# Designed miniproteins, single chains: the designs that were tried, part 79

Each design is a single chain, and the fold is of that chain. pLDDT is the mean over its residues in the fold that is shown.

## One batch from the design tools (miniprotein)

Design m2748
Fold by ESMFold2-Fast:
Structure m2748 (fold): chain A 88 residues (1-88)
Amino acid sequence: MRDRLIEFLSELTGWSKEEVREALEIEAQRLELDIEDEDALRRVIALLLSGEKGVPFRGLSIAELEEAIRNGEFPVPSEEELRELAEK
């Protein structure tokens, strides 16, 4: 897992780095994604931020995001998109 993405999410959510790591591992396992894949990790971060903020990402609800990720239909979010989601 990329330490930079963990630090980024920690700063945005106010969670500890360890809490961020555990949350990412749980969600990645639930979605059957490889957390060592940075693209998969960015998708998991988008899902977590959308859930934490209660805001749909790209017009998709949490359930729709999960389904799109499982089906491989969810394009990899950029760092800028993740930051914008976190600021909502």
Scores: mean pLDDT 74

Design m2749
Fold by ESMFold2-Fast:
Structure m2749 (fold): chain A 57 residues (1-57)
Amino acid sequence: LDDQMSSVSTQITNLTNQANTANSNGDTSTYNSLTSQADSLGSQFASLANQRDSSSR
């Protein structure tokens, strides 16, 4: 779980950096697409965190 959470966190950071670059270039479509993908990964990260808490018995 920790390794998966680290992987997802890294992907969110990469998508956020790409979104910021697209926004700086005025590419609103790419910015919106990347932020939507980051939001989906954020939900996945929260799910993994809940599984971690449940498994710590």
Scores: mean pLDDT 79

Design m2750
Fold by ESMFold2-Fast:
Structure m2750 (fold): chain A 90 residues (1-90)
Amino acid sequence: SMEKELREELERVGATAPSSPIRRISAERVSGGRLRLTVEASEGGRAEVEVEVPLGKEEVEVTGGVKELMEALLKLALGEATLVRLEAEF
């Protein structure tokens, strides 16, 4: 499950993943290669963490669900994009 992989990654970067299903993920650029990531659970749990992201050639904003999030993550993994804003609901 994509949600399971996202939860495992949140824990790896030092965020406390919420115990209930993830409802929404948002991120905003705070400086150069740094994002503030917020994860909200359907039962009101919330986690917030700052992460460092690779700088790619194109700045991208993502709004949508799991599909749009996965397409953005693939571009980031390939070094093709810099994520500056994210809004995803599940």
Scores: mean pLDDT 67

Design m2751
Fold by ESMFold2-Fast:
Structure m2751 (fold): chain A 57 residues (1-57)
Amino acid sequence: IPSLEELIEGILKDMEEYPQLRAYLLDVMSRAAFNAGDLKLAQEYYELSEKEREEQE
């Protein structure tokens, strides 16, 4: 969904200095995409969130 993608892109750029918040945001966006019926987008955000968490651990 275009408005959601635009919002996510802007927030992710602003959150570049905060990897914990970035990972949390990606997880929230994955759930939002899943609820919107965009399963591919949900999976992509989920994988990005997991990658961010692995980098922190």
Scores: mean pLDDT 73

Design m2752
Fold by ESMFold2-Fast:
Structure m2752 (fold): chain A 104 residues (1-104)
Amino acid sequence: SKSNSEILIEGAKNNNEEEAFKEIAKETGLSVDEIIEELEEMLRYLAEQLEELGFTELAELIKEVLEKHRGDPKVIAKILLILREFSETRDLEAAIERLRELIE
């Protein structure tokens, strides 16, 4: 089966984030709210790792989006998609621009 992050990334690509969270909840036995809390902690940890690697602006934007949109499943799924695309393309400017759009 796909990883939970892959399910969420596909949900973000297809604007089906709510269905993606429901699928993960069914497979894990966790509530959607518990999954959101775990993902927020994971994303904060990833932001700290990115900062250590010198991606300071990217890390700060992730933290700001998480603070402004706390508990928003659609925003969390979009952050995961942005980070996946950055890992594949190494297009830092595109990642920064997309995260700035989420702050609005």
Scores: mean pLDDT 84

Design m2753
Fold by ESMFold2-Fast:
Structure m2753 (fold): chain A 76 residues (1-76)
Amino acid sequence: SLLEKMKEIREQLKELIKNPEVSDILEELIEKARSTDDVHRLMSRIMKALQGRRLSDEELTLLSQLVSLVVERLRS
């Protein structure tokens, strides 16, 4: 299911990034996002929580996939 795929990507990102604040925001992205404005706000919070840490290509790919799935769910 779409939700199972989102949760799988979330767990992979949590293991790679290893930042509790980012992990909490990733959970909000799946559970609480109701609009594209919410997605934008939550993505801004992730970037702030990273405090200038550069994401790897793998982390960026997974994050992009998760955002795309969340947006797909909101438009359905």
Scores: mean pLDDT 86

Design m2754
Fold by ESMFold2-Fast:
Structure m2754 (fold): chain A 80 residues (1-80)
Amino acid sequence: SLQSKLDEAIENEDIDTALKILRELLKQGKLTPEQVKRFLEVAGRRFEIGPASLILDELARAGKLTPEVLAFAEKALFGK
């Protein structure tokens, strides 16, 4: 499943693969805030601001960027 592939990509810190899977889950209406937060945590640790910004932009365009996810992103990416 896409969920299992996402879990594997996040565990392996494979940001490019995780981003592709998150985008597909978003397109299918199956993306959860928890999945986004897990990705943002790994992206923040690796200083992968570009991929993090890309998924946040796509969430905003889909009307799925919540204040909770945005606050988490600010902390994970910049609030060290």
Scores: mean pLDDT 85

Design m2755
Fold by ESMFold2-Fast:
Structure m2755 (fold): chain A 81 residues (1-81)
Amino acid sequence: SEELERRILEIVGLMSRERVPEEVIDEVTALAREALENPEKAIELLEKMRELVERSVKNPEVLARMLEIIEEMIRLVEEQL
């Protein structure tokens, strides 16, 4: 989904600006890619991505925005199921 891909790029951009370690950004990207490739697991993978983001992002305003984006992604997946 182009809309899901756009949301993933937005999250990666936010993490990069917040100086999140590259290994964490790589893990988030891998989870997001797996979610796109495996719709059956997408919700579980997006929830795991949410947990990783909550642990890694220290700026509360940026964290709130990223959590909003992840919730939007979960809704998009649920609408396609």
Scores: mean pLDDT 82

Design m2756
Fold by ESMFold2-Fast:
Order: structure tokens, then sequence, then C-alpha cells
Structure m2756 (fold): chain A 98 residues (1-98)
């Protein structure tokens, strides 16, 4: 498992489309944590088709691709919880709008 910090992950460019999508979703969920929003946008930018799971207790996000597993370390549990909610919400909101 490759481990990187959230600071290293966020140093890479984030697409404006992914950031806009992340901000719209965060607004719908009442999430104001800018770090969580940026992490989610970066995940959409760099890993749009990967299996992504947040581990709130360990303050990490685990990204599984066909070739490798990447672990992204987050600064606190609150940020990890907000990222988890952003990751799960697209499926849940689609069900509510149907």
Amino acid sequence: VETISYEEFLAQPISEEALAEARELAERLGITNELAIRVYAALLTHFPKANIVADVKNKTVVVTTPDKTIRIELPDEETAEDVDRLLLAPGLLAIQEA
C-alpha cells in the first residue's frame, strides 16, 4: 500500500469541473469543511473510476485501482467523516431524487 499525505495529494492540480461538483454536493449536504471538499475534488480529478473508501477512525482515504492501493492520510477525524459523506452522497441523493 502506497501512503501519501493530504498535503502531497492536494499539491497536484484539481480540475475546475471536479471542484465545482464537490462544492455543489457539499452545499447540498451542509458541509463547510474546505479541506474535505478539496480532497473530494482531487479524488474525482485523479481517480474518477477507482474504488474509494474513507476510514474515519484511522483518518485516511483508501483508493483501490487495478494496479495498486493508495492510502491518503487526513489531518483529523472530522475531515475524514466529511470526505466519507461526500463519497457516499452521490448514490444516496440519486435515490432521493428518483
Scores: mean pLDDT 79

Design m2757
Fold by ESMFold2-Fast:
Structure m2757 (fold): chain A 68 residues (1-68)
Amino acid sequence: MEEEIRKIFEEVAAKEPKTSRKTTLEEVKQMVEALQPRNVAQVRQILEMMGNPTEEHLEYLLEHLKSS
């Protein structure tokens, strides 16, 4: 699970940014609250929606899955 999500994060980060705007941690928290991701596929959707995801965003998503 964690390795799979980290690989998706690496692929997203290596691609040209989808937007010029950096996604904030607050926006990530809002997405998690709205979507309530319960599995790797849903976390992947959130990561792919982000512009310029950071390690902090990744750690927040991983902790959410561990707590759910």
Scores: mean pLDDT 72

Design m2758
Fold by ESMFold2-Fast:
Structure m2758 (fold): chain A 88 residues (1-88)
Amino acid sequence: MFNRAMIEKAEAALRGGGYREAFQLVMDMMREENVSPEELYVTLSSMLDVFRKMGDGRAVDALHEVLREELQTETDPQRKNAIQKVLD
């Protein structure tokens, strides 16, 4: 399901700091909440779609970089698959 609150928190962090910091906070929150692989995919895909539609290339690039780092450290195969699908 689309998680508007996560996107709004990321946008608020972006106004006060860098994109990378904002997206790292979102990823940390999703890990803490132990969201399902399906919810992870939907949330990340929605965030990426929003920033692409806004024409914010810096946000898109920062999100891709954070996701590549998460992919390297993730041990759950289903969560890895979800992150990889977002990057494709």
Scores: mean pLDDT 75

Design m2759
Fold by ESMFold2-Fast:
Structure m2759 (fold): chain A 88 residues (1-88)
Amino acid sequence: SFEEMLELLRELAEELSKLDPEVAKAVEQIIALIKAGVEKHGLSAEEAARLAIEALRALKEEFSAQGKLSPEAEELIDRTIAELEKLL
């Protein structure tokens, strides 16, 4: 569901805030994007989940390419992507 997806993303942002506030902030921007997609653009829960997965993968690649992604942060993101894929 949309609420389950938002809870997963919020939990990810909270855990990341303990490791890297910059990465956590990027996840908060993804949450804002997903909310706007559903509330303003009529995205289904499945479409919103696919968008969240794509955005998290893009975030992971970007921060990794800059050498700014810790292994712990990467594991949290990968785990969240796997949980989001279960909602599809």
Scores: mean pLDDT 86

Design m2760
Fold by ESMFold2-Fast:
Structure m2760 (fold): chain A 75 residues (1-75)
Amino acid sequence: SPVIEKLKQLKTKQIEEMKKEGMSKESIEQAESLFDKTLEEIKRTSDPLKQAILLARLLAELSEIYLREKIEKKR
């Protein structure tokens, strides 16, 4: 599936960027877990609408990790 391959590439690039930005090990591990969970759920679903919902959820949850990291650093 093209969407699965694209997600794997995005995971690799995103995690590398997080490491370069000096994000916490906890935030990086949480992001990796979210990508892996989303990839497994997408592999089980051939419905494009369900895949789109899973991708939207991944984006929202990644945004929460970034927001939390930003708040933590600006204490």
Scores: mean pLDDT 82

Design m2761
Fold by ESMFold2-Fast:
Structure m2761 (fold): chain A 63 residues (1-63)
Amino acid sequence: MEVPQELVDYVKENSTKYGLPKLDDKTATGLAERIYRTYGEKALEKEVTDEALKSLRDGVPLP
């Protein structure tokens, strides 16, 4: 699956702001792939990705 690099970069840069551990490139890419698979193009909207990261922080699985 082709994941936009901008989503990977955003996840890597913002995960620690939401209480997740600092992510390496591989982990950030995997997480971005899960978010993109769940939300599709809407994942490129910062608000959608922010909510996904908050849900992961709170232990709520992505649908």
Scores: mean pLDDT 75

Design m2762
Fold by ESMFold2-Fast:
Formats: structure tokens, C-alpha cells, sequence
Structure m2762 (fold): chain A 77 residues (1-77)
């Protein structure tokens, strides 16, 4: 599980820096190796890396913060 998470994070970094052809190949590789849920996580991490200009380790922390804020907003009084 931890090794899979690390590989997904590495794939997310590649997606964040990839051109259109590389993105298509990376998406296929992620689905084949880890499934569609892993692809969604990789895309979310890649979005955070690109949007905030972060390193992969920093993007993981930022994504966690964003998910916590989204969950808090759903519980807003």
C-alpha cells in the first residue's frame, strides 16, 4: 500500500510535467498497474503540483489540506 502510494505520487509528478502524448501513455500505465482510482489520485496530485508550483512531497500535503477544507465546507452549519 505505501509502495503503491509512492509510485502514484511519482506518476503524478510525471503527469504534471508531461506533454499530451506522455499524458496519454502515463494514464494508460496507471490504469493498467493500479486501477482507475489510482489514476484519479494521480491527476489530483498533478493538478496541485501544476497549480501551486510545488514539489511532489509538498503537493501531497497541499492535497490533504484541500480535501480537509472541502470536507469542512460540506459540514458547514
Amino acid sequence: DEEKKKEILEMAEKLANADAEEIAELRKEIIEKYGEEALIEAIELAYVIQTYGLKKEEALEKLKELKEKAEENKKKR
Scores: mean pLDDT 77

Design m2763
Fold by ESMFold2-Fast:
Structure m2763 (fold): chain A 80 residues (1-80)
Amino acid sequence: EEELELRRKYGEEVKKEMEKFHPAVGNAGRAAVINPEALPAALKAFDRLAEQSTPEQAEKIRKARDYMLKKVKELEEKLK
């Protein structure tokens, strides 16, 4: 119960921060934080978006991807 509420609040915060890198990545980041099982799908979505983007946009997408991975790890450490 408390874990689900914490994941939801953390997911909304991650969405807002990730949208500062690229507006299309916030929802994928939120989904991965709330449901760790969604992480592979989110990573695949980032990789596809980067492949379809200019090199400059791809760099911003990669930074958002790294930020998402960092925040997922931080949340999992808090839930230990």
Scores: mean pLDDT 77

Design m2764
Fold by ESMFold2-Fast:
Structure m2764 (fold): chain A 55 residues (1-55)
Amino acid sequence: AGDYRQLAGQLTALGRYLDAAVAQDMAAALEDGAALKPEVRQRNEARLKAAEREL
């Protein structure tokens, strides 16, 4: 959860607001135990991993 919140902060600083919002949603889901559909979770994880490689 902390890693996604840190990534969201970095993405916000770079003006990548949509990727930052996805990172915040992933952090909240992990901390609050909110059930994401497996396909949504996998897509979001892949998107954020790609964004992190560009930082």
Scores: mean pLDDT 75

Design m2765
Fold by ESMFold2-Fast:
Order: sequence, then C-alpha cells, then structure tokens
Structure m2765 (fold): chain A 83 residues (1-83)
Amino acid sequence: SSSELLAQEVLELSKKDEIDYAKVEELAKRATLMEAAVFIPKELGLDLNDVLIKAEETPELKDKDFKTRIIGAIILLVKEKNQ
C-alpha cells in the first residue's frame, strides 16, 4: 500500500510540464531502496534496466543521490509513455 501511494505521487509529478526536483528528492527520502528500485517500477510497468539507463543518460540526475536518480528516471519514463 505505501508503494502504491508513492507510485501515485510519481504519476502526479509526471503530469507537470517541468520536473520539480525538490519534490523528487523529498519523495526519494520517504521511499526505501526497494520501493524506489523494485516496487514503484513494477506498479508503473517499468523495467528496472530501462530506469537505470535513463538515470545514467540524464545530466540533471548525475549529481543526485541514487534513490533520487532512480525516481527522477521513473518520472521521465512515465512522461515519455504518456505522449
């Protein structure tokens, strides 16, 4: 249930024109590593390998902590799917 609520917050952040990185960082602090890397991707139908590649390719995520990079990459992939 907590993973479902976090996934819903990710979906809401993905609806914005620009990514609010302060809110991404706040969400990452509340998520466990398992929620960020496994449960949220699974809820959103995302492959973890695609998430890791997107995090590595995104310059704005390079200086962020691991969970923030993962959640930011998830948001970007969700935005791409919704177009």
Scores: mean pLDDT 84

Design m2766
Fold by ESMFold2-Fast:
Structure m2766 (fold): chain A 68 residues (1-68)
Amino acid sequence: SSAANADALETGARMLKAGESIDAVIEKLRAETDAEAAIAAIENMKAHGFDEEEIARGAETAARTLRA
C-alpha cells in the first residue's frame, strides 16, 4: 500500500541519517516489512551511485509524494 511504502521510506531515511549502511537498511526493511516498492526505490538509488545522505533525501521526497 502507499502508506506502508511511505512508512518504510521514512524508516529507511531515519536509519541512513542515524549512520546505518545502505545494505543494512535494505536488509532490515526486507526482514521487517512487505514494502516492495520502497525497498526497490532504495535499491535503485544505490545502483545509481547515490550515497547514504542522497538516498535519505530521495526516500523522504518519495514518502511525501506517496502521502500527497
Scores: mean pLDDT 86

Design m2767
Fold by ESMFold2-Fast:
Structure m2767 (fold): chain A 86 residues (1-86)
Amino acid sequence: MVEELYEKGKKAVEEGNVEEALKYGEKIVEIALEYIRQGNIKKGLEAALKGGEIIGEAYEAMGDKRKGASRYSATNLRIVGEAVDL
């Protein structure tokens, strides 16, 4: 469930556990891509935003604010590309 993974990701970021936060964020992005591929575009885009947020916050916690922003942007472009190809 995206909400459960999002909560766990947020808690991992809050606790400074960057590795766990990235793990949960990446799982959310994979679920988002699966929703897009199944034709659930809105649900997929909503999940992608949540996953990208966790990934961005995890990199920001590492001190890699530029890398976090870049990864978040690239992930959103990838999701949009999948959505318009359906």
Scores: mean pLDDT 74

Design m2768
Fold by ESMFold2-Fast:
Structure m2768 (fold): chain A 90 residues (1-90)
Amino acid sequence: SKAKGLENLEKLRELLLNEDSEEAGQKALELAEEAAENMSKEDALKGLTEVIEEAARKLVPGEESEEAIREGARKAAEAVLKRVEEKKKE
């Protein structure tokens, strides 16, 4: 459900903002995929882009282009959605 997808997006956001270890990376990917599986493509793209963008701002040292951050986050969100779509064909 969309509610379950939004719950997983919040868990992803919390993980990305509070954890910076490689151990968290696999869990972050799992949460991103679960969020995408439980909501529409449009909602998943928007939500994933927003949480990845927030995490990118935390990780970027110094000033960075807001446009570059948004574009990078959108591309990452699109990659997650593509991966989930391919898995659904199994």
Scores: mean pLDDT 72

Design m2769
Fold by ESMFold2-Fast:
Structure m2769 (fold): chain A 80 residues (1-80)
Amino acid sequence: SQQDILIEINTLLEQILNEKDEEKARKLAEELLELAKQLSKEDLESLARRVKHEADVSENPIAKKVLEETAKRIEELLKA
């Protein structure tokens, strides 16, 4: 269900926010993006806003970098 996908995305996002290894953070972001492709346009727009906000406020430089790139890729999914 969409709700199960959103729960998994939230778990991946929390893991990225606390990740100290850039390669591992990028792998988590790729998993998040694969799940994001299954979201409705409305949920995808909400996710884009949330990921961008988390990137903006994060004090974790790895999470900030990875989530900024992830937000841009979600915006590209919204244009397709």
Scores: mean pLDDT 89

Design m2770
Fold by ESMFold2-Fast:
Structure m2770 (fold): chain A 83 residues (1-83)
Amino acid sequence: KTGVVEGGAEDMNALVDGIQRALAENDSVVARIRAPTEERARQAAETLRQWLAEQGYEASVEVRGTEAVVRIDRAAGLAAEAA
């Protein structure tokens, strides 16, 4: 099943903690980030994507207005690292 994590760009630590918990319980995770501007949403999403890459996960980023969506496939990321 897909886990969903929602949070604001102002509390990146809460987003990271939520994503870690969701990844433990789900095969895929969708993180939704709210920000005061589109540029800040994009920056927050790229920060999460970089952190996830450092942890060995592959994530895709989509920005829609002041919201960013980061999609993480736990199985795909682990398969890429194993190859």
Scores: mean pLDDT 76

Design m2771
Fold by ESMFold2-Fast:
Formats: C-alpha cells, sequence, structure tokens
Structure m2771 (fold): chain A 97 residues (1-97)
C-alpha cells in the first residue's frame, strides 16, 4: 500500500464516520433533525461514493449537503456545513493525486 492509498483510505473512513455522527445527532436533536431532513438523501449518496472510492463525487455531494445545511440558519447545521466543506476540500486534494 502506498502512502497516497493509505491517505485515501483514512479520508474515506473519516467521511463515513462524519456521516454516521451527523445521523446520530439528527436522531437525538429534533430541531437539527428538521434542518437535516433535506440533506439525509445526500448523506446516503456521500457514504456510497466514499465507500466505493469515488472521492471526487463524494466531495461534490458533501459541498451540496453543506449548502443545504447553511440554508436552515440553525447553528449546529452551520457548524456541520463547515466540517463537510473542510472534508470535501481534503477529498478533492487526494482525488487530484
Amino acid sequence: MSREELEREVARALLLMTVAVIRNIARQDPEFAAAFAPVEPLLDKIADHAASGNLTEAARLARQAAEELRKSGHPVAKETADILERVAAELERLAAR
């Protein structure tokens, strides 16, 4: 395994964990769940593309999810959007190598 392959695997694992954490918060916080509902189908697609190694498409969908979360105005949704954009930027950097 090359260093680049290892970095891709770590990025993929981090994205899958991020998606799982977001879903867990949505299950426990009804206000966040309402802000999150439009993004839920995008998280499924992000997880699927990340798991299959399609990091470019996963990054694109993560940016789209971040944009939708920002529209809610909810503080936790805004913080989550910032995290998703940072993850998307890292995935794009790795996909370009």
Scores: mean pLDDT 77

Design m2772
Fold by ESMFold2-Fast:
Structure m2772 (fold): chain A 72 residues (1-72)
Amino acid sequence: SEEEAERHLQRGKELEAQGKYDEAGDHYTRAAKIYLEMGDVGKASEALGNAGRAYLKAGNLQKVLETGKLFA
């Protein structure tokens, strides 16, 4: 649901503020997948951008690549 996606976005922001970038990226990615299932490409794109940024800060290049494939 949209509410579930919003909760994942909020949790991602909280984790990112704590420097838990990999966990933040995982929550942003979950939100993006929910938005894609709903057909909300704009919100999905924004959430995947946040996920990619968080994974990059974590040094998790594999997850950065995986998030990019969701739009390829």
Scores: mean pLDDT 85

Design m2773
Fold by ESMFold2-Fast:
Structure m2773 (fold): chain A 81 residues (1-81)
Amino acid sequence: MSEEVRFVVRALDETAAHLSPAVQARLAEIRADLLASGDIDATLERLRALAATLPREEAILVESAITLIQMGRYSLKKEEE
C-alpha cells in the first residue's frame, strides 16, 4: 500500500471519530473504495459529494479533511520529487 494512501486513510479515520455513526458508515465505504482502488483523486471527489449532502457542521469537518489531504499530498509529492 502506498505511503500517500496510508496518509489519506489516517486522515479519514481521524475525521470519522468526530462524525455521527451514519456519516462514519458512509466514510467507511469511501475508505474501503480507496483501499481497493488506490485512487486518491476519486476519493477526494467522493468526499466532496458526501460533504454536499451533510449538515453544515459535519460538512465543514469533511471539507477540512479534504484540505488536509490535499496539503499532505502536495508536501509528500514535492519531497519525493
Scores: mean pLDDT 79

Design m2774
Fold by ESMFold2-Fast:
Structure m2774 (fold): chain A 63 residues (1-63)
Amino acid sequence: ATLEEELAALKADPSLLEPYYQTELENYYQAFRSLGFPEALARKTAEAWAQDTVKFLKEALQK
């Protein structure tokens, strides 16, 4: 899906932000693990990236 499609869905139902965060966290964790990151580093990096993504989306939704 495009970023525009994801933003449109979140604008229609902001409650989707919580499950979206969990999905992004899992996706980032799996991606970093596949790149050879140790579990602890993959978790920490995935949390940071997922938090940044959700922060960006929350700011975009305020418009």
Scores: mean pLDDT 77

Design m2775
Fold by ESMFold2-Fast:
Structure m2775 (fold): chain A 79 residues (1-79)
Amino acid sequence: SQQLQQLLEEAQQIIQEANAILQQLLAEGREPDAETQKRLEELEKRLQEILAQLPEEQQQQLHEQLFSLQHQAYQQELA
């Protein structure tokens, strides 16, 4: 459906944005500041809302990507 396609596109954009932020932080060797953390949290919240509306297979795939991104951000904070 058109709705499902739009949700998938939005989810992909969110994942790409979150990944871009984390990769930039890694490349610059800096920790995420409060503003960046807030942005990542907002992206995570929206992605979770989309996941609830997606078929189970797509939900699992996106959950794995979100989990990976969260852990990468955490490792960067510890560096």
Scores: mean pLDDT 73

Design m2776
Fold by ESMFold2-Fast:
Structure m2776 (fold): chain A 80 residues (1-80)
Amino acid sequence: SVAAEELARVESALAEAIAEFKRNPQNIDQLLLQMQQVVDAAVARVRAADPSRTDEVARELTELALRAAKEMYEYKQELA
């Protein structure tokens, strides 16, 4: 399903963002914006293809992005 494909794609993109952040912690603000754009685009595609699942997928993707952001902030704090 489109929802499952978008979930997997966002999970991969968030993992890549975390890896990039660990290489270049100074880019955290740019990476957080990119993560939000990836989530917004994924939600828009799910809404277009399967509107009935949009709220569920949006919630799952938002939770994943918040967890990724938390990991980035915790890692940055440990570097300080």
Scores: mean pLDDT 84

Design m2777
Fold by ESMFold2-Fast:
Structure m2777 (fold): chain A 78 residues (1-78)
Amino acid sequence: GDKEEAEKLAEQFKEEARAALAYLKENPDPEVVAQFKEQLRGEAEKVLEKLKELNADEELIKELEEFVAEVLAELEKL
């Protein structure tokens, strides 16, 4: 139940973030990159809160936090 929902939510968020990052790497626009950074931070906070409500594994939460940090670092290079 909740574990499967947590894993699916994390996976979907990661897939969407990777797709957006890939698009921005090919089509870098400083304003769009800045907007996406703000959106990514806000969406990440919401997803992490939901994972905690679903009693997601601590490792899954940590993995998602590390993933978000890596995506933000890649966006800083654009």
Scores: mean pLDDT 85

Design m2778
Fold by ESMFold2-Fast:
Order: structure tokens, then sequence, then C-alpha cells
Structure m2778 (fold): chain A 87 residues (1-87)
């Protein structure tokens, strides 16, 4: 439904923003705290990607949902690599 899709997109945007904030904090903090934030960022980005992917499944014409899923997947990969490099 349109309402279901809207909720998925809204939740996805919230998770994406949380992931971005954690990524910035993780990179700034460094050390063990930084690694923890980067791992949390990766998790939030993964959750965002799944939500946007589900929204795109409900409405295949929603190119923004598809694009946001790709951005979230890229964010998760970046956060994981940063955590591995810092650990």
Amino acid sequence: TEEEKKKLVEEGKRKLKEGEDLLVRGLADGGERGVEHLREAARKFEEAAELFEKAHELDPSDEEAKKNAEIARAGAELARRAAEELA
C-alpha cells in the first residue's frame, strides 16, 4: 500500500541519518569508541538499505527508494572498512 511504502521510506531515511551520524562520530573519535560507532553505523546503513529495498519492491517506479538503498549499502561497506582499518 501507499501508506506501507511511506512508512518504509520514512524509517529508512531515519536509519540512514543515524548511520551517517555514527559514521562521522566514529571517524572523529577513533580508537575503540570509534570502532564501536563505525560498527553501529554499518548496522544502521544495512537496516536502511533493507527498508528502501522493500519500498522499491512495493513500488518499482520509486527510483529514489532504489537510489537510497544503493547509498545505504555503500555507507555500510564504507563503515565496515573504516572499522576494520581502525581496529
Scores: mean pLDDT 88

Design m2779
Fold by ESMFold2-Fast:
Structure m2779 (fold): chain A 65 residues (1-65)
Amino acid sequence: SRIVGLEILAIGLAYEYGLKEVKIEEKDGELIVTIETETDEQEKKAKAFGKELKELTGVKVEIKR
C-alpha cells in the first residue's frame, strides 16, 4: 500500500529529525503529512523534515504551531 510505505518513511524520517508527533491524513483525495511543533527549534526541524519528505515522496506537509 502506498499509504503504508509513506507512513513508514514519514515516521522513520521524523525520528531522525527528533520529531515524535506526525500524522498522515487524506483530504480531498490527497495525502497530507501533519506535524505539530511547540517551539522555534522544533519548527525549524519540522521545516527541514518537510523539505526532505517532499523531495522523496512529493507529499504535502503541514506544520502546526
Scores: mean pLDDT 78

Design m2780
Fold by ESMFold2-Fast:
Structure m2780 (fold): chain A 98 residues (1-98)
Amino acid sequence: SKKEKLKEEYEEASRNLEEGIELVRRYKEEGRTERGILMGSTLASVSLSDLRVKSGISQDEEVKLNKMITAAGLGTPDQAIAILEQLKKYFEEKKEKL
């Protein structure tokens, strides 16, 4: 069903955000903090664009969530992780409401 397909799309976005969080953590451990933040925020941005193409989010949601991703890209690694975790929770909550 359309609802089941949308659930799978939110699950995929959540998995991609988890991968982004892991990248920030790994690169921080390696002393490559800026690289980790760039990779994690880029993965989050690509995932958000994919969700928009698949009609999983509105244009207004994309604008709001992209502002969060931009903030993650400009912050510390711990701030980036916190923002990416908040985005992951957002999509988990959207899945729950379906």
Scores: mean pLDDT 86

Design m2781
Fold by ESMFold2-Fast:
Structure m2781 (fold): chain A 71 residues (1-71)
Amino acid sequence: SAALRADIARAGRAGAEAESLAAARTAGHQFYELAKQMGDAELAELGRKGALAETLEEARRYGRQVYEKAG
């Protein structure tokens, strides 16, 4: 749905702009769950990787990819 896509893009942006690894991972988990509800396997995989990211730079990169792709 358009609403789910907008929520995913917003969560992706939050991950891209996060100032801590914990915040970026939380955003990754959020857009993972929303993408699963939408049935978008590619966005869900980016969200899973963001939620499990080991560095802030990596987590932010997945958030940015999600908001670019969902927006």
Scores: mean pLDDT 87

Design m2782
Fold by ESMFold2-Fast:
Structure m2782 (fold): chain A 57 residues (1-57)
Amino acid sequence: MEEELALQRAGERGQAAMDRVFAQVKELKAQGLSQEEIAKILGVDVESVSNILEVLE
């Protein structure tokens, strides 16, 4: 029960962080940066950036 609340809070924080990453990926892509460059700047995996761009298409 308490563990379930902790997992739910972690999920909510992760969603908020992902929304921020989505906004930054869009801005950096608009500046002409590649997926690899965006991943290095944001400190995330290239696969994560690729998935975000695929969803945005």
Scores: mean pLDDT 70

Design m2783
Fold by ESMFold2-Fast:
Structure m2783 (fold): chain A 88 residues (1-88)
Amino acid sequence: MALYEELLRELEALREETGKRIEEAEAANDEERKRQIELEALERAIELLERTLEELEKQPETPEKKALIEGLKEAIETLKKEKEELEK
């Protein structure tokens, strides 16, 4: 599914970019910068998942798409909880 493949590519790019930024923050012993990088990454991941979910919901429903939609909703909920914990 093209939308899901695009999502995976964007998530992989985000993961690589975020990993490099975290390594730089760790080398600088900057815990606040590391926290901000993690928050920004979670926000971008949530946006990517929500956009993909919206586009999948516009298309005819199949059992395979229903499973993906449920998985995406669970992932979004999990990431939102992680973001709230980091904001404390």
Scores: mean pLDDT 80

